# Designs tried in a protein design run: designed miniproteins, single chains. Part 39

Each design is a single chain, and the fold is of that chain. pLDDT is the mean over its residues in the fold that is shown.

## One batch from the design tools (miniprotein)

Design m1339
Fold by ESMFold2-Fast:
Structure m1339 (fold): chain A 91 residues (1-91)
Amino acid sequence: MEEKEREEEVKEAAKKYLELAKKLGLPEEVLELFEKAIETGNEEDLARGVMLGNEFLAKKAGILEEIEPKLEEARREVEELRERRRKEEEL
C-alpha cells in the first residue's frame, strides 16, 4: 500500500536536493534530473541526480574553493603542532 506516499517522499527529497544543487552551482544536467524527479516522483531519477551531483561535487564544486583557504589554515596549524612535537623529541 501507498506508492503515493513514496512518490511524495521522492518529490520532497528532490525539491531539497534541487535547492542544494542550485546553491552549490551544479550544472544544468544535475538540475534537470532533480526537476524530473519532482515532476515524476520517480526514485530512479532522484538517484541519478544524486549520483551525478556527487561526481561534480568531488571534481568541480564551488564549495570546495570557498572552504579551501580554511582547510589550508587548519593544515598549517596541524603542521606547526607536528613540528613542535618533533623538536621536543629531538631534545
Scores: mean pLDDT 69

Design m1340
Fold by ESMFold2-Fast:
Structure m1340 (fold): chain A 87 residues (1-87)
Amino acid sequence: ESQKKLHERIKAITEALRDQLLAAGEEDVLARIREIADKALEEIEKRYDLSEEEREMLRNVIEGSMLKAHLAGKEVTLEDLLEMIEE
């Protein structure tokens, strides 16, 4: 299925970004990003009935986006992520 391939691709990108942070010795930053991503996903799940696949994809997208932003010298807060889910 095309969605499954997309989920696998997003997961692979997020894993590569995690490895990059670990290689840089930024384990504390990685832990913080993971906590924020978990909290953002919890808030989204309160508003939307997500399938297991949608949950996994969204979790990886959130973490991957934050990791990419950090590597680009940008800071993403929990508030920024929560604003993205407000209609």
Scores: mean pLDDT 75

Design m1341
Fold by ESMFold2-Fast:
Structure m1341 (fold): chain A 66 residues (1-66)
Amino acid sequence: VEINGKEVKLTADNPKAKAMKETGLSHQQFRIQVEVNGIPITVPPGLTPEQAKEKYGTADFKVYVY
């Protein structure tokens, strides 16, 4: 997650919900990308790292706020 130009790692201790609370941003203002073999794929809001890993074979998240 990038918030005010700072990258914030999504972890169990800092999930998307906590980032939303801290910034006041909605789910629609987050874009989640998961890299699969170096290819970025935009994932829908609410997908957990575990679900993304099952679906795409990776849980490396780059989250952009727009």
Scores: mean pLDDT 50

Design m1342
Fold by ESMFold2-Fast:
Structure m1342 (fold): chain A 86 residues (1-86)
Amino acid sequence: MMEEIEKKEKELQAELEKALAALLARNGRTADRARPNTTVRGLLSPEEYAELVRLLEEKALELLELLGKSKEEQERAREEFREVVE
């Protein structure tokens, strides 16, 4: 179902933006350095990006659990997230 995949991607992107702002604040940076045409990977160091990915993976799973998604659906979403960010 294309609608389901797009919904998950948009939800993950929203969590990405939220987590990016939190990580930039923790690392003494500001989110105002992010531009519309700047990739998150290009904005962050490899270590910051790896931490962001882990945080988003956990947040995405929490979001899916709140939405009443099964553990099987959560695991599939984790795989999809890995596929998208790599």
Scores: mean pLDDT 61

Design m1343
Fold by ESMFold2-Fast:
Structure m1343 (fold): chain A 90 residues (1-90)
Amino acid sequence: SFDKQVELSRKAAEMTRLGQEQGFEALLEAGEKYKKELEKQGYKVELSVLPTEVVDTADGPRLQHRLVLKVTDKDGETFTVIAGYSEPIP
């Protein structure tokens, strides 16, 4: 539903902010907590950590950290949530 997509987008933004402020462990913990919340609501949830990538940006190369939540409802509709952040290469 549209309302669910909006909720997922807001939660992705919240998780992204946590990652930017507190690092990858905080992002992952937030993702795992949200997975459990969605499962309690009757959704099926797959959480995947994507490999850390070097991405070229206008400010030069950065390390990108991402996780993906694949959320499936009772009707088999699937929603994909991507949360992540980038940081300077050490």
Scores: mean pLDDT 84

Design m1344
Fold by ESMFold2-Fast:
Structure m1344 (fold): chain A 102 residues (1-102)
Amino acid sequence: MKPKITLSPEEVARYRLLLAELQRKLIDGEITLEEAKEFVEKNVSDPEVREQLLEQLEAYHKWLEEKRAILEKYNDPEVEFDIEVERGVLDLEIAVLRVMEK
């Protein structure tokens, strides 16, 4: 099998902090998706790191979707809100990374 780069939780957290600033600016309409792509290319220049980050974020997104389905059974609006916010953050982070592959 092809050896894959594995990102540590600390490395993932650092990249997610960069993506969080891009997320805020994209939601507020301060930057375009293409400008966000340029920022990611400049700050995460290694395509193998981007691929691994995308895989780990997609896996986490899937886990949150499965967890949300379970938590909906309990009708806790605070927990549902926290999961929905985190899912929305991940959707945007994944969308930015996917634009890099085009």
Scores: mean pLDDT 68

Design m1345
Fold by ESMFold2-Fast:
Structure m1345 (fold): chain A 98 residues (1-98)
Amino acid sequence: VLEVLDRVLEIAAEIFKGSADASTPIEEKKAKFLEAIRQAAEELGLPEEVRDALVEMARLSFEGYEARRAGAPQAEIDRIEAQALEKAERLKELLEEL
């Protein structure tokens, strides 16, 4: 299960390094990283549900980071983190079916 996640992250990191640098705006970095995860999952032949769950978890991670950076209320941060945990549990279920 974790080996699949490690492989996705390795491939995504390599794709991301080729498409973004330190001067790339944060919104473009976010979009490029989400696209890199999608491409990595496709290269590994992962089911569409697994690919979509991985992209969704990464998106929620960025939302949580942005909320903390903007000084959002703790209740809003907690809501985003709860959604991320729900997606993480769904991803574990999907990976166990592989």
Scores: mean pLDDT 76

Design m1346
Fold by ESMFold2-Fast:
Structure m1346 (fold): chain A 55 residues (1-55)
Amino acid sequence: MEELKKLIEEINSLIDEVHDLTRLVVADPTNEEAIKKLKEKQNQISKKMKEVREM
């Protein structure tokens, strides 16, 4: 059960980072590093959510 709390906190932290990166991409759509990080963070969220569902 402690593992589940940790995963939820990590997911929430990643969601906040995705929001910040999304704002950067909207302000500068040519920022390829921000776009790449956004995709990586979204992928990490998806994987962690799948782990939560399998618990």
Scores: mean pLDDT 81

Design m1347
Fold by ESMFold2-Fast:
Structure m1347 (fold): chain A 107 residues (1-107)
Amino acid sequence: AEAAAIREAYDRLSAVAGTVLQALPALSVEELMDLFIREAEREGATIVERRIEETEDRRTGYLVVETPAGARLEIRVTQTREGRITAEIRLEVPGLPLSGVTRVELE
């Protein structure tokens, strides 16, 4: 039951990333991070790390979320100077051989 709930949370976050990037390409890195935070809070998850980095060629938002069951979700949103947005979600479950990576790219 817990493993299924963790997978469902991961699948929902991945679906949100895909749908939001396709429907709302004008969102900034900060706005997209806020959406992931709201979705994580809806699932009862805790924000472990939140960071935004800016370089000359890109802006990256980094978010680590932990679910009540101890699963860890790592979310990275990168926007390039050309305006391309990439979202990457990684799932890690301590003590369970369960992993997933979802990447969404928008031009």
Scores: mean pLDDT 70

Design m1348
Fold by ESMFold2-Fast:
Structure m1348 (fold): chain A 110 residues (1-110)
Amino acid sequence: FIEEVKEHIKKNYPDMKTLVILDVEGFDEYASKHGSKAGLSTVLMFLIEEIMKELGVDATVVASEGDRFAVGLKIEDEEEARKLGEKIAERLSEETGLPVKVEEVIKLEK
């Protein structure tokens, strides 16, 4: 998943500098009870984009696979990207009622 997202971003969004990986606990169980995994993934990706706009963040890329969501940022500093990722996770957790955490922050090599 992560390597595929990195290649996608390098090809289509060369201005992105970091990837924040979010983990939504209980995603599969929640999706099974409330509809489809694809439908829930689409809703959560949209919600992440709305949160980013609300936080005043420059253009982002959002991708998902299972319980993992990848957010591309133009931020080069890993610590700054992590703090922003934590804010996104907090807001997403508040909106969904599911525990959301920052799993990983990855610098995108040029």
Scores: mean pLDDT 71

Design m1349
Fold by ESMFold2-Fast:
Structure m1349 (fold): chain A 73 residues (1-73)
Amino acid sequence: MGDAIGRFYDQLLSSRDPQVRTLLSRAFNALFTDKDIDKALELADQAAKLSTDGRGETAAEAIRKVAEELRKK
């Protein structure tokens, strides 16, 4: 459980774009606070689209991975 979340957190902090970081942070909160997986995936897709350095795309992939694991339980 904790290893996937730790890797995702490291990816999140690597983003250079503040707007991308904000979207990734909101996606994280949607997953773990609101438990709204669909919202988290939407926010992750927006972050990936705005990312120009690839770091936001990598973090968005991590969010999608965690979201799929949470859906499966």
Scores: mean pLDDT 70

Design m1350
Fold by ESMFold2-Fast:
Structure m1350 (fold): chain A 83 residues (1-83)
Amino acid sequence: SAAEEAGRDFALLGRFVAGEELSAEELLEAAAMALAMRAYDVALRAAEAALAQAPSPEALELLARAARGAGDEELAARAEAAL
């Protein structure tokens, strides 16, 4: 369910903030949860980590959204241009 997925994503965000090593897929889930919580600096770090492990359109979209939320319009524009 959406609630169970949100619970899992929240747990992954907690693990990322605690400094645990996460897979690219887990980093994308953590970034999405951080964005939902408006924790833009955390979302930016998780999206950058995901992109560094496995470049993907999903990582670029999350990076663009996180950068925009954090006020980094230059980074947001670069990520969107790479899509």
Scores: mean pLDDT 83

Design m1351
Fold by ESMFold2-Fast:
Order: sequence, then C-alpha cells, then structure tokens
Structure m1351 (fold): chain A 91 residues (1-91)
Amino acid sequence: SAATEAAIALVRERTARLVALAGTASREEVLAAMREWLDELEARGLVSPELAAVLRGVIDAAAAHPDASPAQLADLVEGMGSQVIAELEAR
C-alpha cells in the first residue's frame, strides 16, 4: 500500500541519517541517537511493541560493550532498520 511504502521510506531515511551520524559523532551520542530513533519509530506505530523490546535490548547490549566501534554501531543500526522494514513489509 502507499502507506506501507511511505512508512518504509521514512524508516530508511531515519536509519540512513543515524548511520551517517555514526561516522562523525561520539559513541555516547550515537547510542543516545539509537534510542531516540527507536522511540520515534515506536511513537509513530512503525514498529511493534515486541520488536521494539528486542531492538531496545540490542541497543542496551551495544551500550554494555565499550569496544564497539562507530562502524560496528552503524552496522547494528542498518541491521535493526532492516528488521523494522521486514516487519512493515509483512503487515
């Protein structure tokens, strides 16, 4: 549907912005932005509560690993964005 296509486009745009941030921002800023990204998608109804809980756990796990590079955080963001898009496509 047009609504699903618009939702996927928004998730892709927000995810790409967050990936770009990981190239210039501190680890702490990227982790905060990841939480804000997920909160925005959940508030917009673009991710289920079940998937949001899983992804919040992924962000918390990344926060617990101080050796995670910005590149690894960017890869994680892309993976999480892909999961949100897959859920939207299955609706």
Scores: mean pLDDT 87

Design m1352
Fold by ESMFold2-Fast:
Structure m1352 (fold): chain A 81 residues (1-81)
Amino acid sequence: KEKAIKEMLDSASDEVGSAVKLSTAKREGDTQAAAQSAIDLGRERIETAKYSLKAGFITEAQAKRNIEIANQIIKQGEAEL
C-alpha cells in the first residue's frame, strides 16, 4: 500500500511535467512537440489510474474510464503526427 502510494505520486509528478511541456509547445506553436507531449501525457495518465486503483483511491470502473479518456488523448496526438 505504501509503495503503491509512492508510485502514484511519482506518476502524478511525471504527468505534471508532461502537461507543462504540452502547454509550452502549444504556446510556442510547435504542433509536433504538442502532439508528442499529448501522447506522453496520455500514457502517464494510464499509469496514474493503475497506481491509484492499486492504492485504493479509485474504483475499477473509475480506473477503466480514466484509461479510456487517456487512450482518446493518445489517439488524437497520434493523428496529429
Scores: mean pLDDT 79

Design m1353
Fold by ESMFold2-Fast:
Parts: sequence; structure tokens; C-alpha cells
Structure m1353 (fold): chain A 61 residues (1-61)
Amino acid sequence: TTTYLVKSEDPEALEKALTRLAALDLITSAKRIDETTYEVDSVLPREELEALLSEYGAEVL
């Protein structure tokens, strides 16, 4: 598991995406640290997480 900072200009879309990824066991935790940023623990490599989150307008910092 690797910890990532994830940001989106659409926090509702990001939260929905993170909930879906958690249901698929692709992330193990997600903690909101500010209005646009989450701290996410994932089993995925950075590039795969970025690809999945980009579909929701989110990026890995």
C-alpha cells in the first residue's frame, strides 16, 4: 500500500470515484485533508491510480 495525495476541482466527483475504488478494494483508506485534496492509501501503482482518477477529473500530486 502506497499513500498518495489526490486533488480535484470537482470534490463530489472525486469522492464518488474514491468510494467506488474502495468498494473494489483498490484503495484501503481515503481522508479528506482540504476542500479539493484527499490523502489516499492504495494498492495501485501511481500511474494506474492516475489513469483511473483522470476519468473523474482528478490528479495525483
Scores: mean pLDDT 82

Design m1354
Fold by ESMFold2-Fast:
Formats: C-alpha cells, structure tokens, sequence
Structure m1354 (fold): chain A 88 residues (1-88)
C-alpha cells in the first residue's frame, strides 16, 4: 500500500529529526513545544516569513501525531495525517 508506506516513511523521518534535536540538546527526547520554540528562535535569527514559520510548526505537529499513530498501529489515522502533512 503506497499510502501506508508513505505514512511510515514520513513518521520515520520526523522521529529521526526529533532524535537529532534531542542529541543536540543533550536530552533523551524533545517535546513538540521545545521544537516549536527552537523553530521560532531560528526563524527570528534568519528573518523568516511568518507563513513559513507557521507551516514548519504545523508540519512538526502533524509529524509527531503521525509518528504516534504509526506506533499505535492506527493506519487509517496515519494515512490521513500523512496526506495533511504532504498538503502543506
């Protein structure tokens, strides 16, 4: 199922990025709120467009929810979340 494989790949991508941030921060796991704060801080440093910042934060929220849905075996929800994420 291509949709299911896409959902798994996106979930793995966001978990890998989250693990990289946890390693960078010297912690076992980072919260979505900590990632949002980090994105906002980096966006200010680079004078980023607010729409790009909001899209990045929404992508992380959807990615985190997607990873949880995949972990729970909720494939219907995972596919729906992956579609929303790809439509950003």
Amino acid sequence: DPDLETARQLAAYYEERRAELAKKFGVDRVTVEEIEDYIREKAKENNQDQEKVDAAIEAWRLGAALAEAVRAGDWERAIALARELLSL
Scores: mean pLDDT 81

Design m1355
Fold by ESMFold2-Fast:
Structure m1355 (fold): chain A 85 residues (1-85)
Amino acid sequence: MEAQAERNEEALRRAIDTLEAAGLLVSRGTIRRLPDGSAEVEITLRVFGKLRRYLLTVSEEDGKPVVELHDLESGLTGFIYVKER
């Protein structure tokens, strides 16, 4: 169980690093591990010159971490594909 929580947190950190490398990340909060092994973090991105708040969540699907991006103002959800290797 602990190993899966660490993988989920690592996937979330990689998603944040991807957004930072793309020049979109303005700020990030503290990553929260949840009792079920999932994790979440609130971030602020600059999109088309505007600051937008998002919630990044990570959960396990078929033994693999899946990272979702939730727009806190519109309620729209997207997916972040994190490159492995």
Scores: mean pLDDT 75

Design m1356
Fold by ESMFold2-Fast:
Structure m1356 (fold): chain A 89 residues (1-89)
Amino acid sequence: MEKEKLGKELVERFKKMLAEDEKLFKEEFEKLKDPKEKKELLEKYLEGLERALEYLEKLKPYLTEEQYEELKKRVEERRRELEELLSKL
């Protein structure tokens, strides 16, 4: 019914948002040559991922445990990738 449909739509929109943010990050990061600008971009996108986790907590009542854990894992994996890039600068 409506609640299950809402949960599925929220999952799809969240996944699309994360994929679009990843694409935009890669396009912007590849254009930067200055390590300082690369660090600033990485910090900006890391802050964005913290906001995504805050948003996910607000969505939690509308999601199954499995849906919540899948989305949380995706955000945490992306955060780890950005933190690794930052550590190499």
Scores: mean pLDDT 84

Design m1357
Fold by ESMFold2-Fast:
Structure m1357 (fold): chain A 87 residues (1-87)
Amino acid sequence: SELEELEAQLETFELLLAQARAEAAKITDPALRAEVEALLGEFERLLAQAREALKAGDVSTARAILAEARRVWARLEALLDEARAQA
């Protein structure tokens, strides 16, 4: 079902958030670290909103929020790749 697919996406993103937080702590460039931490905060907020939407059975809202979370994750992934290349 779409609900189960969105729940699986949320669980994957929550795991990625934890991994990205650990990686952010290793960033030596303070400007890059600040940008990554700001996006991590946005990503965490979106995942919390998606969780509440799924809990309420609001599949359409959860889908829209998780689509936005995917866009934020793409930006985070690019910055984390940049940080790894600088290490």
Scores: mean pLDDT 89

Design m1358
Fold by ESMFold2-Fast:
Structure m1358 (fold): chain A 72 residues (1-72)
Amino acid sequence: MSPALEAEFAGLDKDGDGTITLEELIEVFKKYGASEETAKEWFKRLDIDGKDGTVTKEELEKYFEESYKSLN
């Protein structure tokens, strides 16, 4: 995944509560030329509990760490 997405996520946490909504994620993906469907699919994969409809920054960091290690 692009490192630029992590920087965008820092900007998406407007409330400072450490959560990112699907709507904010869609906006970021569209900036990078991705589809709304791609953002929704990616969001669901990160939403480990599948209940809140939001993803915490901590959960995102752990997910990226696993993905990064798989590339090495």
Scores: mean pLDDT 62

Design m1359
Fold by ESMFold2-Fast:
Structure m1359 (fold): chain A 112 residues (1-112)
Amino acid sequence: SIEEKIKEIKAKLRELLKELKEIFEKLREKLSPNAKEGLEYGLKVAEENIDTDPLRAAMALLSIADVLLDEAEKIGDKETAQRLNEIIQELEDIEDQLNEIYREIKETPVSD
């Protein structure tokens, strides 16, 4: 069902949020103050929106992953950069799935 697909997506977003928090803490000392503040805000937005607006949560996590990828590449952490590229792909797939689900909901006639 659509509801089950959304539950699976929310569970995956929670896993990706946890992993991005771990990567953020690993890279924290190498980040600029502005990057740290932006990432902390983005992580909070993602966490607060997973249940109520999973598309917004996915977009926030994608932005976080992109910033962390840039830093991982700058410091030459190829393993973290590779994992962040995988996370970005997973988040893009989630965004596509949510957009398809929301389109299907809007295009389905409301049976009175």
Scores: mean pLDDT 85

Design m1360
Fold by ESMFold2-Fast:
Structure m1360 (fold): chain A 68 residues (1-68)
Amino acid sequence: SYEDLARLTRKIYEAAKAGDEEAVLRYSKEFVKLMKEMGADVNDSAPKVIANTFLEKAKEGRPVTPVV
């Protein structure tokens, strides 16, 4: 559900703020899996792209808006 996507987005951002790159990638993979279950077509690099985006944004101290 979109609520689950929002929850995962928060978890990714908090992990990124903590510098936990392994958790960021893990939650990013869960996010992409949920998107696929909801019918989204995403490529194999999507989890890494999402993880890198959150890590960069967390360093800036700014909120991250998920791209769906």
Scores: mean pLDDT 73

Design m1361
Fold by ESMFold2-Fast:
Structure m1361 (fold): chain A 66 residues (1-66)
Amino acid sequence: EFDKELDAGALYLAIAVIYVTSKIAGKATDEDIEKVRRLLEQARSIGADDVARFAEEALKKLEEMK
């Protein structure tokens, strides 16, 4: 499962970068929201439940900042 753990880690970092950048800017774009949605679906497809949960929380907060 090492390759899946690497994929999960990469998805987590991508989501975290989008989320943190948007929080610092105080604004989320439609493009950033769509990127996180795609990353959420990828996390679900590989069974990375913790990353998927993080993506769901990030999406909720990003949509509130739109």
Scores: mean pLDDT 79

Design m1362
Fold by ESMFold2-Fast:
Structure m1362 (fold): chain A 73 residues (1-73)
Amino acid sequence: SMEELRRELLEIAREEVERLAGDSMSPQDQALLAQLVVEEALARPGIEELSREERRRLVTELVRQLIPKLAPA
């Protein structure tokens, strides 16, 4: 379901944001980044057809792409 997909993406996004930006971003900015990553991932056609590992790779790349937009210093 879309609800289950959103929950899985949010779990993965929180893990990847903490791993990549946990020490450099405020908790508020980390939460915002995780939400932005989830919305970007859900906007991708075929996201529901990807495996959990493929979804994690997409989330990781989206986190890397979006970090400079929220923490430019």
Scores: mean pLDDT 82

Design m1363
Fold by ESMFold2-Fast:
Structure m1363 (fold): chain A 99 residues (1-99)
Amino acid sequence: MEEIKKKLEEVVELLKKVLEESKDPLVKLVAQHLLEVLSELDLSKLEEALFEIEVQIGLIGIARGVLLLIGDEESAKMLEEIERALEELRKLIEEELKK
C-alpha cells in the first residue's frame, strides 16, 4: 500500500512537470485530465482503481499514436513517460490485490 501511494505521488509530480514543460495542447489536455482522474482515485477500492488506470493507459496510447502520426516525436515521448509510470502503478495495484 505505501508503495502504491508513493508511486501515485510520483505520477502526479510527473504530470505537473509535463503540464509546465509541454507546449502541445493535446499533451496538456491529457495531463490535466489525468490529474483530475488520479485526484478522484479511491485507493480503498483497488479493483476499481486498477480498471480506471487501465482505461487511462489505453487513452494515452491513442493520444501518443496521434502525435506520432503528425510527426511530434517530443510530445509523443512525454506521453510515453506518463504511460510507463501508470504501468508501474498498475503493477503495484495488481500485486496488492493478490494479497
Scores: mean pLDDT 84

Design m1364
Fold by ESMFold2-Fast:
Structure m1364 (fold): chain A 55 residues (1-55)
Amino acid sequence: SEGMERFHAYLEELAEKRPEDREKFEEIMAKDSLSDEDYDYVVEVGGEVALEEAA
């Protein structure tokens, strides 16, 4: 779906900025559905990246 394609593109962008989290993002992208736990993880890392880019 279009939403999943955009979400996976977002995770690829995050993985480039956070190579230490790449393996976890690849695991999330390999799943057929997004769990609340995986969603919270993405939100936390994305928030950290946004703060680092704003500095």
Scores: mean pLDDT 79

Design m1365
Fold by ESMFold2-Fast:
Structure m1365 (fold): chain A 77 residues (1-77)
Amino acid sequence: SEKIKEIEEFLKRVADEIIEAVKNGTLTKEQALKLLEDFRKKVIEWAKKNFTPEEYEEIKKIVDRIFDEAKRKLDEL
């Protein structure tokens, strides 16, 4: 669906911005990890409230994938 695609694109942008902020010294790795965890929690709560159970499951998989990848990239810095 268009909405789920927009969510995925938005989440990728946010994750990339956080990683870039660590690379350029604006954020520490600890600050970045906290921001990712807080943001993930808010997105999951929002998705559960605003989508069907099927759409929520799809969004959750996307969220988990993007945030796990972001954490891996941060560990490589």
Scores: mean pLDDT 87

Design m1366
Fold by ESMFold2-Fast:
Structure m1366 (fold): chain A 81 residues (1-81)
Amino acid sequence: SHDEVFAQALLTRFQREIEELLEDLKNGKLSKEEALEIAEKTREQVLQLAREEGLPEALIARLDAELARLMEEFKEKAEEL
């Protein structure tokens, strides 16, 4: 469905941003604090876009849970750098 394709595109966008932030951390382009702030803002933007598109509540909840999981993985990887 359009809604699931849109949600998947948002999830893919967030995953790419996290990968880029981890690379920027490794290369000294960003501090851990700056990278975390960008990741948190991107998560908020992704969820806002899903709400504005009018995605079903169940799909937004699933997206939110996946974003939360990716944020925890990001924090763990950032702490190891």
Scores: mean pLDDT 88

Design m1367
Fold by ESMFold2-Fast:
Structure m1367 (fold): chain A 100 residues (1-100)
Amino acid sequence: DNIEDVLNSLEKAIEMLDLAIKYIEQGNLDEAIHILEILKDGLEKLLEVAPKELQPKIEEAIKNVEEAIKYAKQGNGEKAIEAARKAKELLEEAAEELKK
């Protein structure tokens, strides 16, 4: 059940990153920042319960979410999307490791 809960949390986080990227692409940076801040809090909670093997990827994803928030606050949508996509890639890799 813990593995299923972690997988569900990773899948939800990936969906939130896709939504944030969509808002950045639309120029709605305020909404994207709000989603990314909620996501960061969610990933920090996930890190407390995640398997040890996944913790480095989740920590790196959190750092990329922080960079996405930083760039979005600066009005740099291109760099915000780049950071958000990197966070998504890391969480997708973590989800695939759980399925093995």
Scores: mean pLDDT 89

Design m1368
Fold by ESMFold2-Fast:
Structure m1368 (fold): chain A 63 residues (1-63)
Amino acid sequence: SLEELEQQALDELEKVGPEAAERFRQTIADLREQLDSLPLTPEQKERLYARALEVLKDHLLAR
């Protein structure tokens, strides 16, 4: 589930540091809010969100 993906990403980022984990939390909250305002199907929103989670996690873990 998306919640499992979020939790796995948070667990990995918390190993790196609290700043990375907090930036992730803030970014996903903002992303959810923005996606909810867009005229997209639930499937499109979920796919975009999942992709963004992967990109954000990888970016924060690498940098």
Scores: mean pLDDT 79

Design m1369
Fold by ESMFold2-Fast:
Structure m1369 (fold): chain A 104 residues (1-104)
Amino acid sequence: MSAEELRELAGKYYEEGLKLYNQAKKKGGDKNLLKKAADYFIKSAKLAEQAYKKGDNRALPLISGSYKNASITYKELGDYEKAEKYEKLSEQYEKQALELRKEV
């Protein structure tokens, strides 16, 4: 896949994660739906990381956003260790995006 195709696929997985997360909220925080949402956010982040490694800097906000939503979802699952891990990854990629904006 091209960098653009990887970023587009990552976006699709991010949208599926949001859909599952919203369904979980409607069901009073359904843990199975939250776990599936977290899995989709992580898949989105990994695909967006591949796009970024291939030179698509437009993937950086998607990596950060996907890890942030994975962090939020794990916090709702009570998995605070995973929530902290993914929040730190989100912050790292957010800093990279800000530094790239300063160089232009």
Scores: mean pLDDT 86

Design m1370
Fold by ESMFold2-Fast:
Structure m1370 (fold): chain A 71 residues (1-71)
Amino acid sequence: KTKEALKEALDAAAELARAKGDEEAAEKAEEAKKAVEDKEKFAEALAEYEGVSKETALEGIEELEKQMEEE
């Protein structure tokens, strides 16, 4: 699934950044992975509540977040 592949890519990016001594890049990758995981948990609960697929719920959440977030 797309989110799993993204988390794996972020893990690899964090390890690569640490190997290069780029602490900030590693922290950014870890933070991004955490955000993806938290969003997945919320999407699963929403999907069950509304009777839609987890992927549909994730897309809906992301679209709503983009519309509501101004800064």
Scores: mean pLDDT 69

Design m1371
Fold by ESMFold2-Fast:
Structure m1371 (fold): chain A 91 residues (1-91)
Amino acid sequence: MDEALRELARRRGARLAEAAGLDPEKGAELGELEYEYSVAVLNGDEEAAKKYKEKLEEMKPLWEEIVKNVSPEQAAAINAEAAAEVAAILA
């Protein structure tokens, strides 16, 4: 389950970066960091959460560039695909 959700987070990040005309590998890295931060917070791992939050702050310029270049319609479509993939994994 964890591996599948991490891979989904990577794929969503890659799709967002690609839609913005950016490097999909950098988007995948951002997606994985967001997932690992969420897991650390849910597990009460304060040290891991702080570490991943600091890495996410370093990647904030990439996230801002994605937001500027991805239309709301493209973002909604990518998010809907990710939600459907989560539902399939949990089925």
Scores: mean pLDDT 82

Design m1372
Fold by ESMFold2-Fast:
Structure m1372 (fold): chain A 73 residues (1-73)
Amino acid sequence: MSGLSEEEIAALRAEFDAIDTDGDGVITREEFEAAGKGKLFDLLDADGDGVVGFPEYLAARSGEKLSGVKVAE
């Protein structure tokens, strides 16, 4: 569900890499909390895997909160 420009994807990738301290390609709840995004992790980790991958992060940042709008209902 990505439909972002190259510039936006690059910015989100850099942000993801900054949060992904371990460089595992996934983000844990602890890493989200360190970045000030702990509540976002709870919404994204619906499976209870304890991690969030880049595609999930893109979906959350691109469609739900882009331009200050809330998640779709």
Scores: mean pLDDT 67

